Designed miniproteins, single chains, continued (4). Designs and how they scored, part 106

Each design is a single chain, and the fold is of that chain. pLDDT is the mean over its residues in the fold that is shown.

## One batch from the design tools (miniprotein)

Design m15673
Fold by ESMFold2-Fast:
Structure m15673 (fold): chain A 60 residues (1-60)
Amino acid sequence: MVLNSEEDAEKFAESIQPYPVRVFYRKDGKDYSRIFPDKDDLLKGLKEEGFPIEITGYSR
């Protein structure tokens, strides 16, 4: 799944409730894994990485 905007990120963050969640993503050919305690922290983290960003998975 590719997130191209803050709106895409908001919809994604809403869809993966409840928190906390571990999100796996790819940015500039590198794979990342981070735990987000809540939706606001996930949205902040995705905005800081910038768009586009590829989500490769999530887990609890």
Scores: mean pLDDT 84

Design m15674
Fold by ESMFold2-Fast:
Structure m15674 (fold): chain A 68 residues (1-68)
Amino acid sequence: SAEEEAKEHIDKALEIAKNKNLSKEEKDEAVEHLAKARRLAKENPSLSEEIKKKLEEAGEAMGEVSRL
């Protein structure tokens, strides 16, 4: 389901972002996962509020990684 896919992408982005010494490829992968989760949330407004909140929190947590 879209909710399961969004959760998977959020979890993968956060797992990558836990590493402080990321390569460019790893940073790009984390950003891509977060972007896919955001797209799923936009295309599926019926996603649970819990997933939407988790996505917002993940975006904030990855601020330093995805910033530029």
Scores: mean pLDDT 73

Design m15675
Fold by ESMFold2-Fast:
Structure m15675 (fold): chain A 136 residues (1-136)
Amino acid sequence: SREEIARRLEELAEKVKDPLVQKTLRAISALLRGDSVTALKGFLDVIDELDLPSKNELKFLLFTARVDELIERLYEEASRLIKQGKDTEAAVLLLIAAALGGDPERLRSLAEQIKNPELRKVVLEALDLLEPFLPQ
């Protein structure tokens, strides 16, 4: 059920040491419980905390509900961040893309390139949990 997956994402968040990834997982949990306002605020707050030159553009796309354009930009930015070794920022963007209905195969392929093994594992576990409940 969506509630069971929300609970598992909260349990995953408690095990994560990175506060931005933890906040992102909690925002996704709120989304699965039907609290879209809390989820949107959580995603905007997390993006604002990222050391990312494109963050204002990503926040604008999210706020204006330009979901398909946002998902493509999240893939592009996550790929760039992975190449730079910015694993926290990449993990956050991939989790938001998953929550918005990003392609599970594309998300998994990018997540597998995360160099930090703990963050890579957390993102892959979150993607496995979300895949059945976030239609494309």
Scores: mean pLDDT 87

Design m15676
Fold by ESMFold2-Fast:
Structure m15676 (fold): chain A 55 residues (1-55)
Amino acid sequence: ENTAAQAASEARAHAVLVRLNALIKAGDFDAARELLRTELGWDEASVDANLENMS
């Protein structure tokens, strides 16, 4: 199906977001950056920009 990949991507993004939010609340921004890099394949600049909007 042409929507199966989208659903899987949304589920993965949600799981990463839950973990990311917990790390940000704990003040562990280094772990949050690493999570986005390893799970979503983002480069450091993209991760930094995203965390800036969420901090």
Scores: mean pLDDT 71

Design m15677
Fold by ESMFold2-Fast:
Structure m15677 (fold): chain A 59 residues (1-59)
Amino acid sequence: SRERALLETIALLARISADTSRWVAERMREKPSSEEAARQSEEGARQSEELARELEERL
């Protein structure tokens, strides 16, 4: 169904967002001046993972 396809797409995008945010955080950790930004990116990744799990539960 169209709704299922949309939920699957949004869940996939949330997973990609989580992976991207973790990747950004990892690169930011290479710079001492970016500690706060790295922490924010890690938090964003966690929230995106939670969203993906909630959406996947509906599939």
Scores: mean pLDDT 84

Design m15678
Fold by ESMFold2-Fast:
Structure m15678 (fold): chain A 77 residues (1-77)
Amino acid sequence: SMEEAVRELRRLLEEMFANPDLSRERQIEFARRVERIEQKVGTETVSAVIDEFAAEDLEGTLRAARRLVQAIKELLE
């Protein structure tokens, strides 16, 4: 359900932020899982979770998220 999707998103983001330089294969897997979760809960909910991470004492959260988005854009181009 939505609550489970949000919890999975939190765990996935924590793991990704702890490992800023993941293998390409792992980055693609994470990106696909985030996309699947976003389809269930919506973009606004995903953004809210990222904001909570930043507020909760993850000072690098937004930087890590930005780098992930940039990597995804590079793959699409």
Scores: mean pLDDT 70

Design m15679
Fold by ESMFold2-Fast:
Structure m15679 (fold): chain A 88 residues (1-88)
Amino acid sequence: SSMAREERRRELLAAVAAGRVAEVVDEIPEEDRERLEELERRYLENPTEELREEIRRRLIELAGRLAGVSLEELEAEAARREAELAAA
C-alpha cells in the first residue's frame, strides 16, 4: 500500500537523521534544542501523528544543518538503504 511505503520511507529518513544527530548531539544549538523540547512536551501531553511528523521533520532539518547534508541528500540515502533492504 502507498501509505505503508510512505511511512516506511519516513522511518528510514528519521533513522538516517537520528544517526547523524547522535554523532553531533553536543553541537545542537540551544534554540533548536528548546524548540525540540517544547514539541516533545506537547507530544507527551497530546500525542498526535501531526506532532510526531513535525518532530521528525525538525530532526531531519537539524541533522542536515549540523552535518552539512541537505534534506534531498538524506532522502537519497534513505532510498539507497531501502533498495539494499529490498535486495537482501
Scores: mean pLDDT 61

Design m15680
Fold by ESMFold2-Fast:
Structure m15680 (fold): chain A 74 residues (1-74)
Amino acid sequence: SKMDEALAATEEAIRRVEEVARELEKGTPEEMRRAMEEVIDEAARRVAERVGETHGAWVKAQALDHLDEVMARL
């Protein structure tokens, strides 16, 4: 289903955000946030193109919520 694809894309984006945070642990918070936002925007754009704009926006919102949690842990 479209939601199954959006959920899978969200899980992948969250995993990539965590990987970027780990790899850039010595970077500035601003650089880390920018890199993580780029990963999220790419994932959301792919979902918007393939599944629909509403689902892409949903993926972006979910992944950004997780990004805020990651930034709070730094």
Scores: mean pLDDT 82

Design m15681
Fold by ESMFold2-Fast:
Structure m15681 (fold): chain A 74 residues (1-74)
Amino acid sequence: APSPWEQLEATVAEIERELARLRELGYPEDTVEGFAAAVEAIREAARADPSRAAEALDTLRGLLDQMRATIAAL
């Protein structure tokens, strides 16, 4: 089974693909940068405390769901 860190990095890759899609759809730069900054902050927090990787993964999954909901509302 993939580790929490492997799942976290895979989720970050999914978020990066959704960020690219938001930019292609002409979303405001501030919105795209806001999501990117949130992802990086969560990644850095998990890197500083690896015991929180599973918690960080759950937070990132929630953020990904929020991004997808935003796209679906177009």
Scores: mean pLDDT 81

Design m15682
Fold by ESMFold2-Fast:
Structure m15682 (fold): chain A 87 residues (1-87)
Amino acid sequence: EVEELKRELEELLEEIERRLAAGEPVPEEVLRRAVELLEKLKSLMKDEEVQPLLERTLPVLAEATLSHLFGLAPAEARALIAAELAR
């Protein structure tokens, strides 16, 4: 089941990334499902296995959340995240 949840999460992350690249809004349901899957995986996996999953997932969710909450274009949200990481 853990591998199936990881696959579902990766498919959602790819969908979010495709939408953001196209300048399309990410539906709240998709964001909510991704967070639910991440929380389930964190409860089922060892800490050492969770770290790579967080490194993959958190930047995508952060970009989508900034776009959603502040009405930023995805390119603007991505630029803000990149600027903060470059400091």
Scores: mean pLDDT 74

Design m15683
Fold by ESMFold2-Fast:
Structure m15683 (fold): chain A 86 residues (1-86)
Amino acid sequence: GGTATNTAIARHYAELAAKEADNVQKAKELLEGMARALSGATPDAIRAVADYAIELLKEKASPEKAQELIDTVRRLADGAAARSAA
């Protein structure tokens, strides 16, 4: 699939992670799925999906759980962007 298809799949994983935000472990597994879908995506596409995921987590997670999940999104996005730039 192209970048558009991969970002759509990644956005879907972000939405699932936000729905599961009360279960931090499950949400993290879904965010790993988001990162896998972003494999080979452009740095701009990775940042756009990460920003989308962070915004959903701010809306759906408690503040305590949101910080851990947001940190997970940032870590995964940084890793994906670094691989795309290498």
Scores: mean pLDDT 81

Design m15684
Fold by ESMFold2-Fast:
Structure m15684 (fold): chain A 79 residues (1-79)
Amino acid sequence: RADELLNRAIEALNAKRYEEALRYAREARRLLEAELGPTDPRVGIAVGLEGIALRQLGQTEEAEELFKRAREIFEEAAK
């Protein structure tokens, strides 16, 4: 389940296992996009977790793009 993958991504981030967190977040995003479409707030969570992992791995430019996308998703969901 995608929710399980989101939880695993969060656990991996807390453990500083950033490459694992990135893999879980990416898989969760793929599943959630397929089930709910690309603008569901749960997709925003997965995209944000990808961004955090990428920032910690030194890929700051890619992380910033993902944070912008997550913000856009959450702003749309709040309406």
Scores: mean pLDDT 84

Design m15685
Fold by ESMFold2-Fast:
Structure m15685 (fold): chain A 75 residues (1-75)
Amino acid sequence: MAAPGDIAIGLERLPDGRYEAVVSRVDANGELEPLARFVAPTAEEAAAQAQAYAEELGARTGARVVSAEPALAAL
């Protein structure tokens, strides 16, 4: 489970067939604060863009990157 300060990635299939990956920070209340959104024709492309952003942010801030693996498997 993501802890406050962690960077979480969620992936969703859009109605038009594209995929949206959302990079969020877990706030002090355990809520997701969206930081960036990446839309791509494939889940792999959207996830790769979000992962690169999250890794760079984590490297700069010391935050742990947590992928929303179950969300990826759901689509």
Scores: mean pLDDT 74

Design m15686
Fold by ESMFold2-Fast:
Structure m15686 (fold): chain A 71 residues (1-71)
Amino acid sequence: KEEAKLRIEALKELDEAIQKVMKDPNATLEDIEKAINEKFEELKGKYPEKVLNDAREAALRGARTLYEEKK
């Protein structure tokens, strides 16, 4: 249960980084992936490695879906 809460919090922080990049209508999927990876490095030590890895994978999948829907 606690691991699930931490994953949601990590996902929220990664999603905030994605939303910040997506304010630029010319942002590419690569720009979004870069923002996710930069935030992932910043969050190391705040969250357990497994939780953070799971959150990063979910954020990357979500970003791809959002990017495709916006086209």
Scores: mean pLDDT 77

Design m15687
Fold by ESMFold2-Fast:
Structure m15687 (fold): chain A 78 residues (1-78)
Amino acid sequence: EEKAFDLDVAEALVLIYYGINKANGVEVTPEELADFARKALEEVGLPDVGERAWQAARSAKTPEEALDAVLAVIEEAK
């Protein structure tokens, strides 16, 4: 499925971004994660999913909550 593949690519990019920053001791803010997730989803041609991920992530209180919110939006879109 084309859409499922694009969502998997966007999910991988978000996880890599978060994981690399965390491994280097850099805490990603909910706003930074929201912006990255929106751009990743826009690049794979899913701007509507990107907007939903951005809204969900920026409403989070912690980086972990923001990551969970982005992953939930991507999973729901599959």
Scores: mean pLDDT 83

Design m15688
Fold by ESMFold2-Fast:
Structure m15688 (fold): chain A 78 residues (1-78)
Amino acid sequence: MTKELKEKAEKLYAKAEELLPKARAGDEKASMIYSYYLAAGQLYKQAAILSENGRLEEAEEYAKKADELEEKAKEIEK
């Protein structure tokens, strides 16, 4: 579980970094998707830390919020 959450965070940070040149060029859609992927990645990272510290219920809450933001980014990307 903790390793999976860390891997999800890394993948979302990578996706955000790929969008950064377009966001910086003034692409509003890219900027919005970038923000959601970055936020979701941060929440997965926090969930991993909480899971590692035995705070499983809080980790699950953070992971669910991250899932919602990732889904939102994918909807905008369509």
Scores: mean pLDDT 83

Design m15689
Fold by ESMFold2-Fast:
Structure m15689 (fold): chain A 75 residues (1-75)
Amino acid sequence: MEAELVRKKGEELIRTAEENLRRATDPQVQALYQEALKLAKKGLELVSKGTTEDINEAVGLLVRASQLLREGQAL
């Protein structure tokens, strides 16, 4: 259940980052969204491994990806 929620969050972050990248014209904003996308994809890969340690690391990566998306949206 927990892993499924983290996976869903990761997929949503990837979709949001991809959509924001399509609309971004500022290279600084694009860099933030690209980093967010990279972290979200790594988090999703870790969730697929299924260990508690990998899931905990994935949560941290998804939190950071969410922060970068908010930073880009504020610019």
Scores: mean pLDDT 82

Design m15690
Fold by ESMFold2-Fast:
Structure m15690 (fold): chain A 91 residues (1-91)
Amino acid sequence: HMEEERRKKASEIIDKEVPEGIDALVDAVLATSRKLYERYKKEGKEEQAKKILEDELTFLRSHLARAQARGDEETVARYQKLIEEVEKELK
């Protein structure tokens, strides 16, 4: 039941309070992007791998702004740290 398990997990995330559900969904998206980045690197697709990091950076900056707007200091700090890590990988 791999797909059922994943749908159940996604449903549990969505069923949380809006801020908490969004943060869990963001984490899931970031985890998926990381796996795609690693796959492209393994396949020697360096341009596509770089594009994934650039898209991840744009995504993180967007959600950082939203976290700042709602006063979620813990999430803001977490996203800032992730942005720094992605920027280091783009060097």
Scores: mean pLDDT 72

Design m15691
Fold by ESMFold2-Fast:
Structure m15691 (fold): chain A 88 residues (1-88)
Amino acid sequence: SSLEEEIKKQREELKENGFEEIKARIEKRSEEAKRAYEELVVEEGLSLAEISRRATEAFLAGDLETWRRYLAAHGYATTKEETELALK
């Protein structure tokens, strides 16, 4: 039936659009995390322990934007170290 064909088409379009949106979000978050890492770890010289401490302080202060930035930098640094170890 034409209705079953339309439902199948919409389901396939939602799956495709969903995957593209997820990929775009991952890429954007990866770029934001890399920038935060460059600014906080490379430029400012913050340790992962100091970043974790500042992330906690930002969260307790209700500054969710700063908290997310510090967590992004920490996550990028950790992933970079783990990836470099895995490639050795």
Scores: mean pLDDT 75

Design m15692
Fold by ESMFold2-Fast:
Structure m15692 (fold): chain A 109 residues (1-109)
Amino acid sequence: MEEEQLKLAEEIAKGMYEQGLVSSTEVTDFELLEDGGFKFTSGGKTFIVPKEIYEKLKGRKVVGTAGRTIGFSGRVLVTAVKEGDKYVLRDSVEYGVEQLKEAVEKVTS
């Protein structure tokens, strides 16, 4: 169980390193979260993988990266979204919807 989550953390760190989002592929400060997700640190940045994202990504390989978006085998896309002092991995479609909502709120405000 823990080894699968750590292996996924290492795959994510590798993808982020290739995009210049982190200075190292090394995973440190790995911790399982109470909700079944996990958290890890790479290159001095803390990343959170919610349970729902882990369930989508487990057993998958990084196949490409663009900006903060990481593509996994099986056409699964996740985006590292900065929330406070941490980066939370979100489904790329959900993140896109949030960006559209913010654009609408900016026009209506």
Scores: mean pLDDT 74

Design m15693
Fold by ESMFold2-Fast:
Structure m15693 (fold): chain A 68 residues (1-68)
Amino acid sequence: TRETAESAGRFLKEHMLRMSLEQAREAGENTIKGMGLTLGEEAKEIMEKKVEEALKAREQRERQRLLS
């Protein structure tokens, strides 16, 4: 359900911020695929949003590191 996808998304986002950018992309893609197959399209869409937010935060962290 939405609640399950939201909770999983928060958990994944926290972990992705501690991964390399490449690992975060792979983890996000695999989680989106798994959510779609297990919980359906609505959960997939919620997870896609959470993964996109996490990847943007991770990319921003890398940009800040390069500009420092």
Scores: mean pLDDT 75

Design m15694
Fold by ESMFold2-Fast:
Structure m15694 (fold): chain A 77 residues (1-77)
Amino acid sequence: MNNLQKRVLQAISERNVEQLLELLPLLLTATMFHSGKEGFEEYVEVLEKVIAFLKEQGYDELAAALEQNLKMVKLLK
């Protein structure tokens, strides 16, 4: 697991929504960049954990937008 993924998971474990939101653009960019490459499934797993956490925190609209984005990225092979 790379440093970005570790920082994201740490933010979730600390329930630090503000830090997680700051890391989101980097995580999304990294996930898209790894589409069809090694490590892509690991980024997908981390992003799915982010979506679940945001729903728990009441960020339903953001979580829905991320789910749609992830669905589109998963269609890229």
Scores: mean pLDDT 80

Design m15695
Fold by ESMFold2-Fast:
Structure m15695 (fold): chain A 89 residues (1-89)
Amino acid sequence: RFEERLAERERLATPEQKKWYEEWVKILDEAQRRAEERFAADPEGYIAWVRENTSFEPTEEAARSLAFMQLFWDEVGELLRKKKEEEKK
């Protein structure tokens, strides 16, 4: 199963790989928090943006899901960009 395979990979990881994984989890957690704050600030605006930028008519549930996913990955991208800047050129 996926979860069993993931746990086994984590068990076999080197200390360096475990550190990288911990950093990734922190980035994902921070992105989740930021995406939730942005979505809560203007949920209708983000849903409207998804509807305007989608070639099909999504259901309200699908539009909400797509809006949140877009915000989540936008925040992940921003956090990764900042991390890369901090690692030196």
Scores: mean pLDDT 72

Design m15696
Fold by ESMFold2-Fast:
Structure m15696 (fold): chain A 56 residues (1-56)
Amino acid sequence: GPSPAEAAALRAGEAAGVRARALGHDPETTSQAARDAVLAAGGSEAQAEAVARGAR
């Protein structure tokens, strides 16, 4: 399973995606927000890509 730091980065991405959808952003903007949040939280590009795909 993911480490605590990896889990925190994934949660940040999921939260950003949920917020973007709640604000009515399109799927592309939602994916980008989720990706950026994972990276800002210290997640890898691979983690960011996986979360971004799930967010649209």
Scores: mean pLDDT 81

Design m15697
Fold by ESMFold2-Fast:
Structure m15697 (fold): chain A 74 residues (1-74)
Amino acid sequence: MMDELEREREERIRRFMTEYDFSEEAAKAAVTIGDVGREMHRAGGVATPEQQAAIGKSLKVIRPDTDRLNDRLA
């Protein structure tokens, strides 16, 4: 069910938010990178342009959050 997939995704998002103090956007981006990685593996390890774009966009979303985190820690 979609409910099971949503629960798994929420659990991973929660882990990033609680363990790493990520923003909701950054946590979602981190989970997306993991999901795209598995999709690439399923497709024989070849990244589609859409998968490459998703990873790139997710990295851009995470970067501002890691910049804020680094500012808070330093």
Scores: mean pLDDT 69

Design m15698
Fold by ESMFold2-Fast:
Structure m15698 (fold): chain A 78 residues (1-78)
Amino acid sequence: SREELLRLGEEARRKVLAGDEKGAIRLVREAAELAGLSVEEQVGLVLRTIGLITEGRWRGDLEAAAEEVRRLIEELGE
């Protein structure tokens, strides 16, 4: 449901802010599975998530990365 995706998005945002990359990736996978995405689409989302977190770490600011990951999950409900 959209409500479940919003919950997962907020949890993933918190994991990114906490530096828990593995936790964020797990939540993105869970959201992609709930949205009925193909394996190829799920892999693409995970790779995008890794890229966003990596860039946020290198910039010394995970806030933008956390918000992008949240939106990425929220958009799966659309």
Scores: mean pLDDT 85

Design m15699
Fold by ESMFold2-Fast:
Parts: structure tokens; C-alpha cells; sequence
Structure m15699 (fold): chain A 72 residues (1-72)
């Protein structure tokens, strides 16, 4: 995981609890002019386990690692 990817996680983790909730992602995406639907779909894609409704640093790392493997 790169420093830029870690910084992205920290930017989304608005309350500093170490996880990204759907509400935090919606707020950050809304600040970029993105719709709640886009934020919801992206959060769902990052929530690989799909059972807790939050995105952990490990889930974000796995998402980026899988993207890198497709190019290897």
C-alpha cells in the first residue's frame, strides 16, 4: 500500500476510528460533487467481507493489491 493510498484512507476516516463508514464516504464523495449512489457502490466494492458495513485498512489494501495483481 502506497503513502497516497494510506492518506486517502485517513482522509475518509473523518473521526479517526480506523474504519471508514458509509456515511463518512458519502460526505467525502459529496465534497467532490459525487452522488450518494457512487459513494455507496464504491464503499460496497471496498467492503470485501460485506458483513459489517465498514471499510477497514486491510480491505482497502486488498482492493488495491487485487488491482495490482491483474496487471502483473
Amino acid sequence: MTEAQLQFFKDLDLDGDGVITLEEMKKVFASYGASDEIATEFHKELDIDGDDGVVTLEELKEYFDESAKELS
Scores: mean pLDDT 71

Design m15700
Fold by ESMFold2-Fast:
Structure m15700 (fold): chain A 80 residues (1-80)
Amino acid sequence: MSKERARFSGSLGRALALAKQQSPELAEEVEEVYRRLLDAEDRLSPETLARLAEELEQALQQGVEAAREAIARARALVDA
C-alpha cells in the first residue's frame, strides 16, 4: 500500500466515524463521495485523493456545514 493510499483509507475511516456520530444522512453522503473519488482514481493522483479525504475529515471535525461544503467540492472535482 502506498503512503498516500494509507492516508486516504485512514481519513475515510475517521470521517465515516465522525459523520455517523452527527447523522446517518451525513454518513451516507460521505460514503457516496468517497466511492466517487475511488471511481475517479484513474484521473486523480493518489496524493490528490489523500488530500481530499483529509480535507473532508477536517471539515467533519468543524461541523455539518463545513462537511457539506467539503463534500460539494469533492463532487465538483469528480464531475469536472
Scores: mean pLDDT 79

Design m15701
Fold by ESMFold2-Fast:
Structure m15701 (fold): chain A 62 residues (1-62)
Amino acid sequence: MPASTDEQIINSSIEALRTFASRSDDPEAAQKALDEVEEMAKQGASADDISRQVSERVERLR
C-alpha cells in the first residue's frame, strides 16, 4: 500500500536498526535501542528524529 514519505523513512530506519540489532553482540542493549526508537515512533516523533536516533544507535551497537 502507498505509504507517506515520512512513514517510509520511519519504517526503513526501524528495519535497518532491527537488522543491525539482530547481529549485535549485546542483545540487551540492542533490544533496548530498538524498543526506545519504536516507542518514539508510536508517540509521534518526526521521521528526522527517528532517522537520527537510529543512526546514533547503530553506531553505538557497532
Scores: mean pLDDT 77

Design m15702
Fold by ESMFold2-Fast:
Structure m15702 (fold): chain A 98 residues (1-98)
Amino acid sequence: SEVEKLVEELKKKAKELGLEIPEPLILPHTSATTPSLEQALEMLRKLKEKIEEKKVGPVVVTDPATGTSLYAELPTEEAAKKALEQLEEAIKELEKEL
């Protein structure tokens, strides 16, 4: 699935940074439908925006249509900056696939 591919790429990048990004979470009351590539990209863009805003600590983005969630643990502001750089690169690479 598209979101699984995006999460695996984020996990790969996070591992290089010493960060942990969990698997997408489907809420118990929502559809089990996998987001499209466009929806997954929007989730990544929203995650980037939330990290830029919050700087430190956990952030979450949920797609309201599918109930799929992405989590990022950010123990320090420096780790958040590194995560932003990796997210920008991942988004750029995935946009080339469109």
Scores: mean pLDDT 61

Design m15703
Fold by ESMFold2-Fast:
Structure m15703 (fold): chain A 71 residues (1-71)
Amino acid sequence: MEAEKKEGAENLMKMARDAIILALKAGTGEQTEAQMLEMLKQFTENGEDLAAKAIREAREEYERELAEKLA
């Protein structure tokens, strides 16, 4: 049960990160970041930490793609 919960938390973080990247490209990143924070808080004890990590990684990836597109 504990191993399954850990795997679920990692999958939720990956889904949140991907959703935020997609939303940033669409111009709705701020709203999606808030939704992912609430979702992770409901399903994991460390939901706030996981959400903060997902948001940071998503923003870094989006900025990297923008820099490459401009180069």
Scores: mean pLDDT 73

Design m15704
Fold by ESMFold2-Fast:
Structure m15704 (fold): chain A 72 residues (1-72)
Amino acid sequence: MAAREELLAVAEAESDPGAVAGVRELLDAMTEEQQRQLVEILRLDERGETPPPELTAGIEEVVKALVERRAA
């Protein structure tokens, strides 16, 4: 399964159906590499392991860029 599909499946299972559209839009704005990083973070969390800072930083940069674009 592609990273985007895996993330959408998680969102559909755990989120309100109305929120899934917002998640879909966010994923479409992310690179495939960033989507894979998010999948890896979720898998580590499921195992009770702390994701390495490198993976977390990748996601933080995406969120930060989107917030800055919305504010401008």
Scores: mean pLDDT 66

Design m15705
Fold by ESMFold2-Fast:
Structure m15705 (fold): chain A 84 residues (1-84)
Amino acid sequence: TVEEQREALDAFEEDFEKLEKEIEEAIKNNASKEVLETYLKGVERGLAELEKFLKALKDEELKKRAEELIERLKELKKKLEEKL
């Protein structure tokens, strides 16, 4: 249902906020290349899952939110790649 898809998207957004904070702290603390590569794999996995989720969405508002979250994940990926 649309409600179940909204709940799933809310969970994706919450997971993203946690991941973004962890990555920002890792970069700030000059984490090793190995740690940053592990985060990069996590972001790439999240992008793949969210892009698959987007294709299943029927609601236009939820599609827009998912697309916005995908762009935020892409920016986070770029930030990680620039530090590697």
Scores: mean pLDDT 87

Design m15706
Fold by ESMFold2-Fast:
Structure m15706 (fold): chain A 78 residues (1-78)
Amino acid sequence: MEEEKKKKLALSYIQYAIDLVREKKNRDKAISFLEKAIELTDNPEAIELLQKAIDAIRSGNYDEAIELLEKAVEILKK
């Protein structure tokens, strides 16, 4: 897969996870999308933020999770 296509797909998975977290819907699906995003990126800063976001979702800290995911999106858009 081309790097640009991997990046777009990772961003889509992160956005789907943000939407699910904001709606307080299907936590396990949100985590699954973030795990797929981690597999699609080699950016260590983004991976760290995505891992922290998964931990925040698991602990019910949805506002923190959204903030971490938005930071990961900004890094991956560069």
Scores: mean pLDDT 84

Design m15707
Fold by ESMFold2-Fast:
Structure m15707 (fold): chain A 80 residues (1-80)
Amino acid sequence: LVESVIGFAEWLLKQHGIPEEKRKEFIERLKEIVERALQTGDIDGFLAEVDKLADELGLPEGVKNAIRYVVELELRYHRA
């Protein structure tokens, strides 16, 4: 599950022309956030952390929203 989420996020960032440096930083931090969310079940806290990370790295709003949506679906529907 973490692999699928990370793969989607990396693919989406590439499609939107995000530089490799920013993609690597985002993906590494996203892995940590997703793993904590899976361990604690704190989906709302996870979504807040993803928003903060995306804003910190200057990701476009559409990219941020797409990643949040897909990850929330995976966490709620496959881990619910």
Scores: mean pLDDT 76

Design m15708
Fold by ESMFold2-Fast:
Structure m15708 (fold): chain A 99 residues (1-99)
Amino acid sequence: RLEAWRELARAVFAGREPPPEAQELGRELERELLERAKREGLSQEEMERLFVERLAEETGRKELPPLLEEMDRVAREEKDSEVAKEKIRALAEEGVALV
């Protein structure tokens, strides 16, 4: 189970499709968060934050949510697409290395 959570986290940060066991965990987490969003009126951004917070909890890597937040910040604020890609890739590699 821990390895499936690690594979899901690696896939999220690497921008790749996770293995089947991790895909099922991802689908289950997405369903849980969607039901919570309907109940509590959560935004898409709040759901994404909770998704990565759950990855951090299950993998024991509290550094994951701040890394995703920085990746999102770079994507929104960096005007040069090539510079943005390089910065996001470096942050993604850091996230993968943590799990």
Scores: mean pLDDT 80

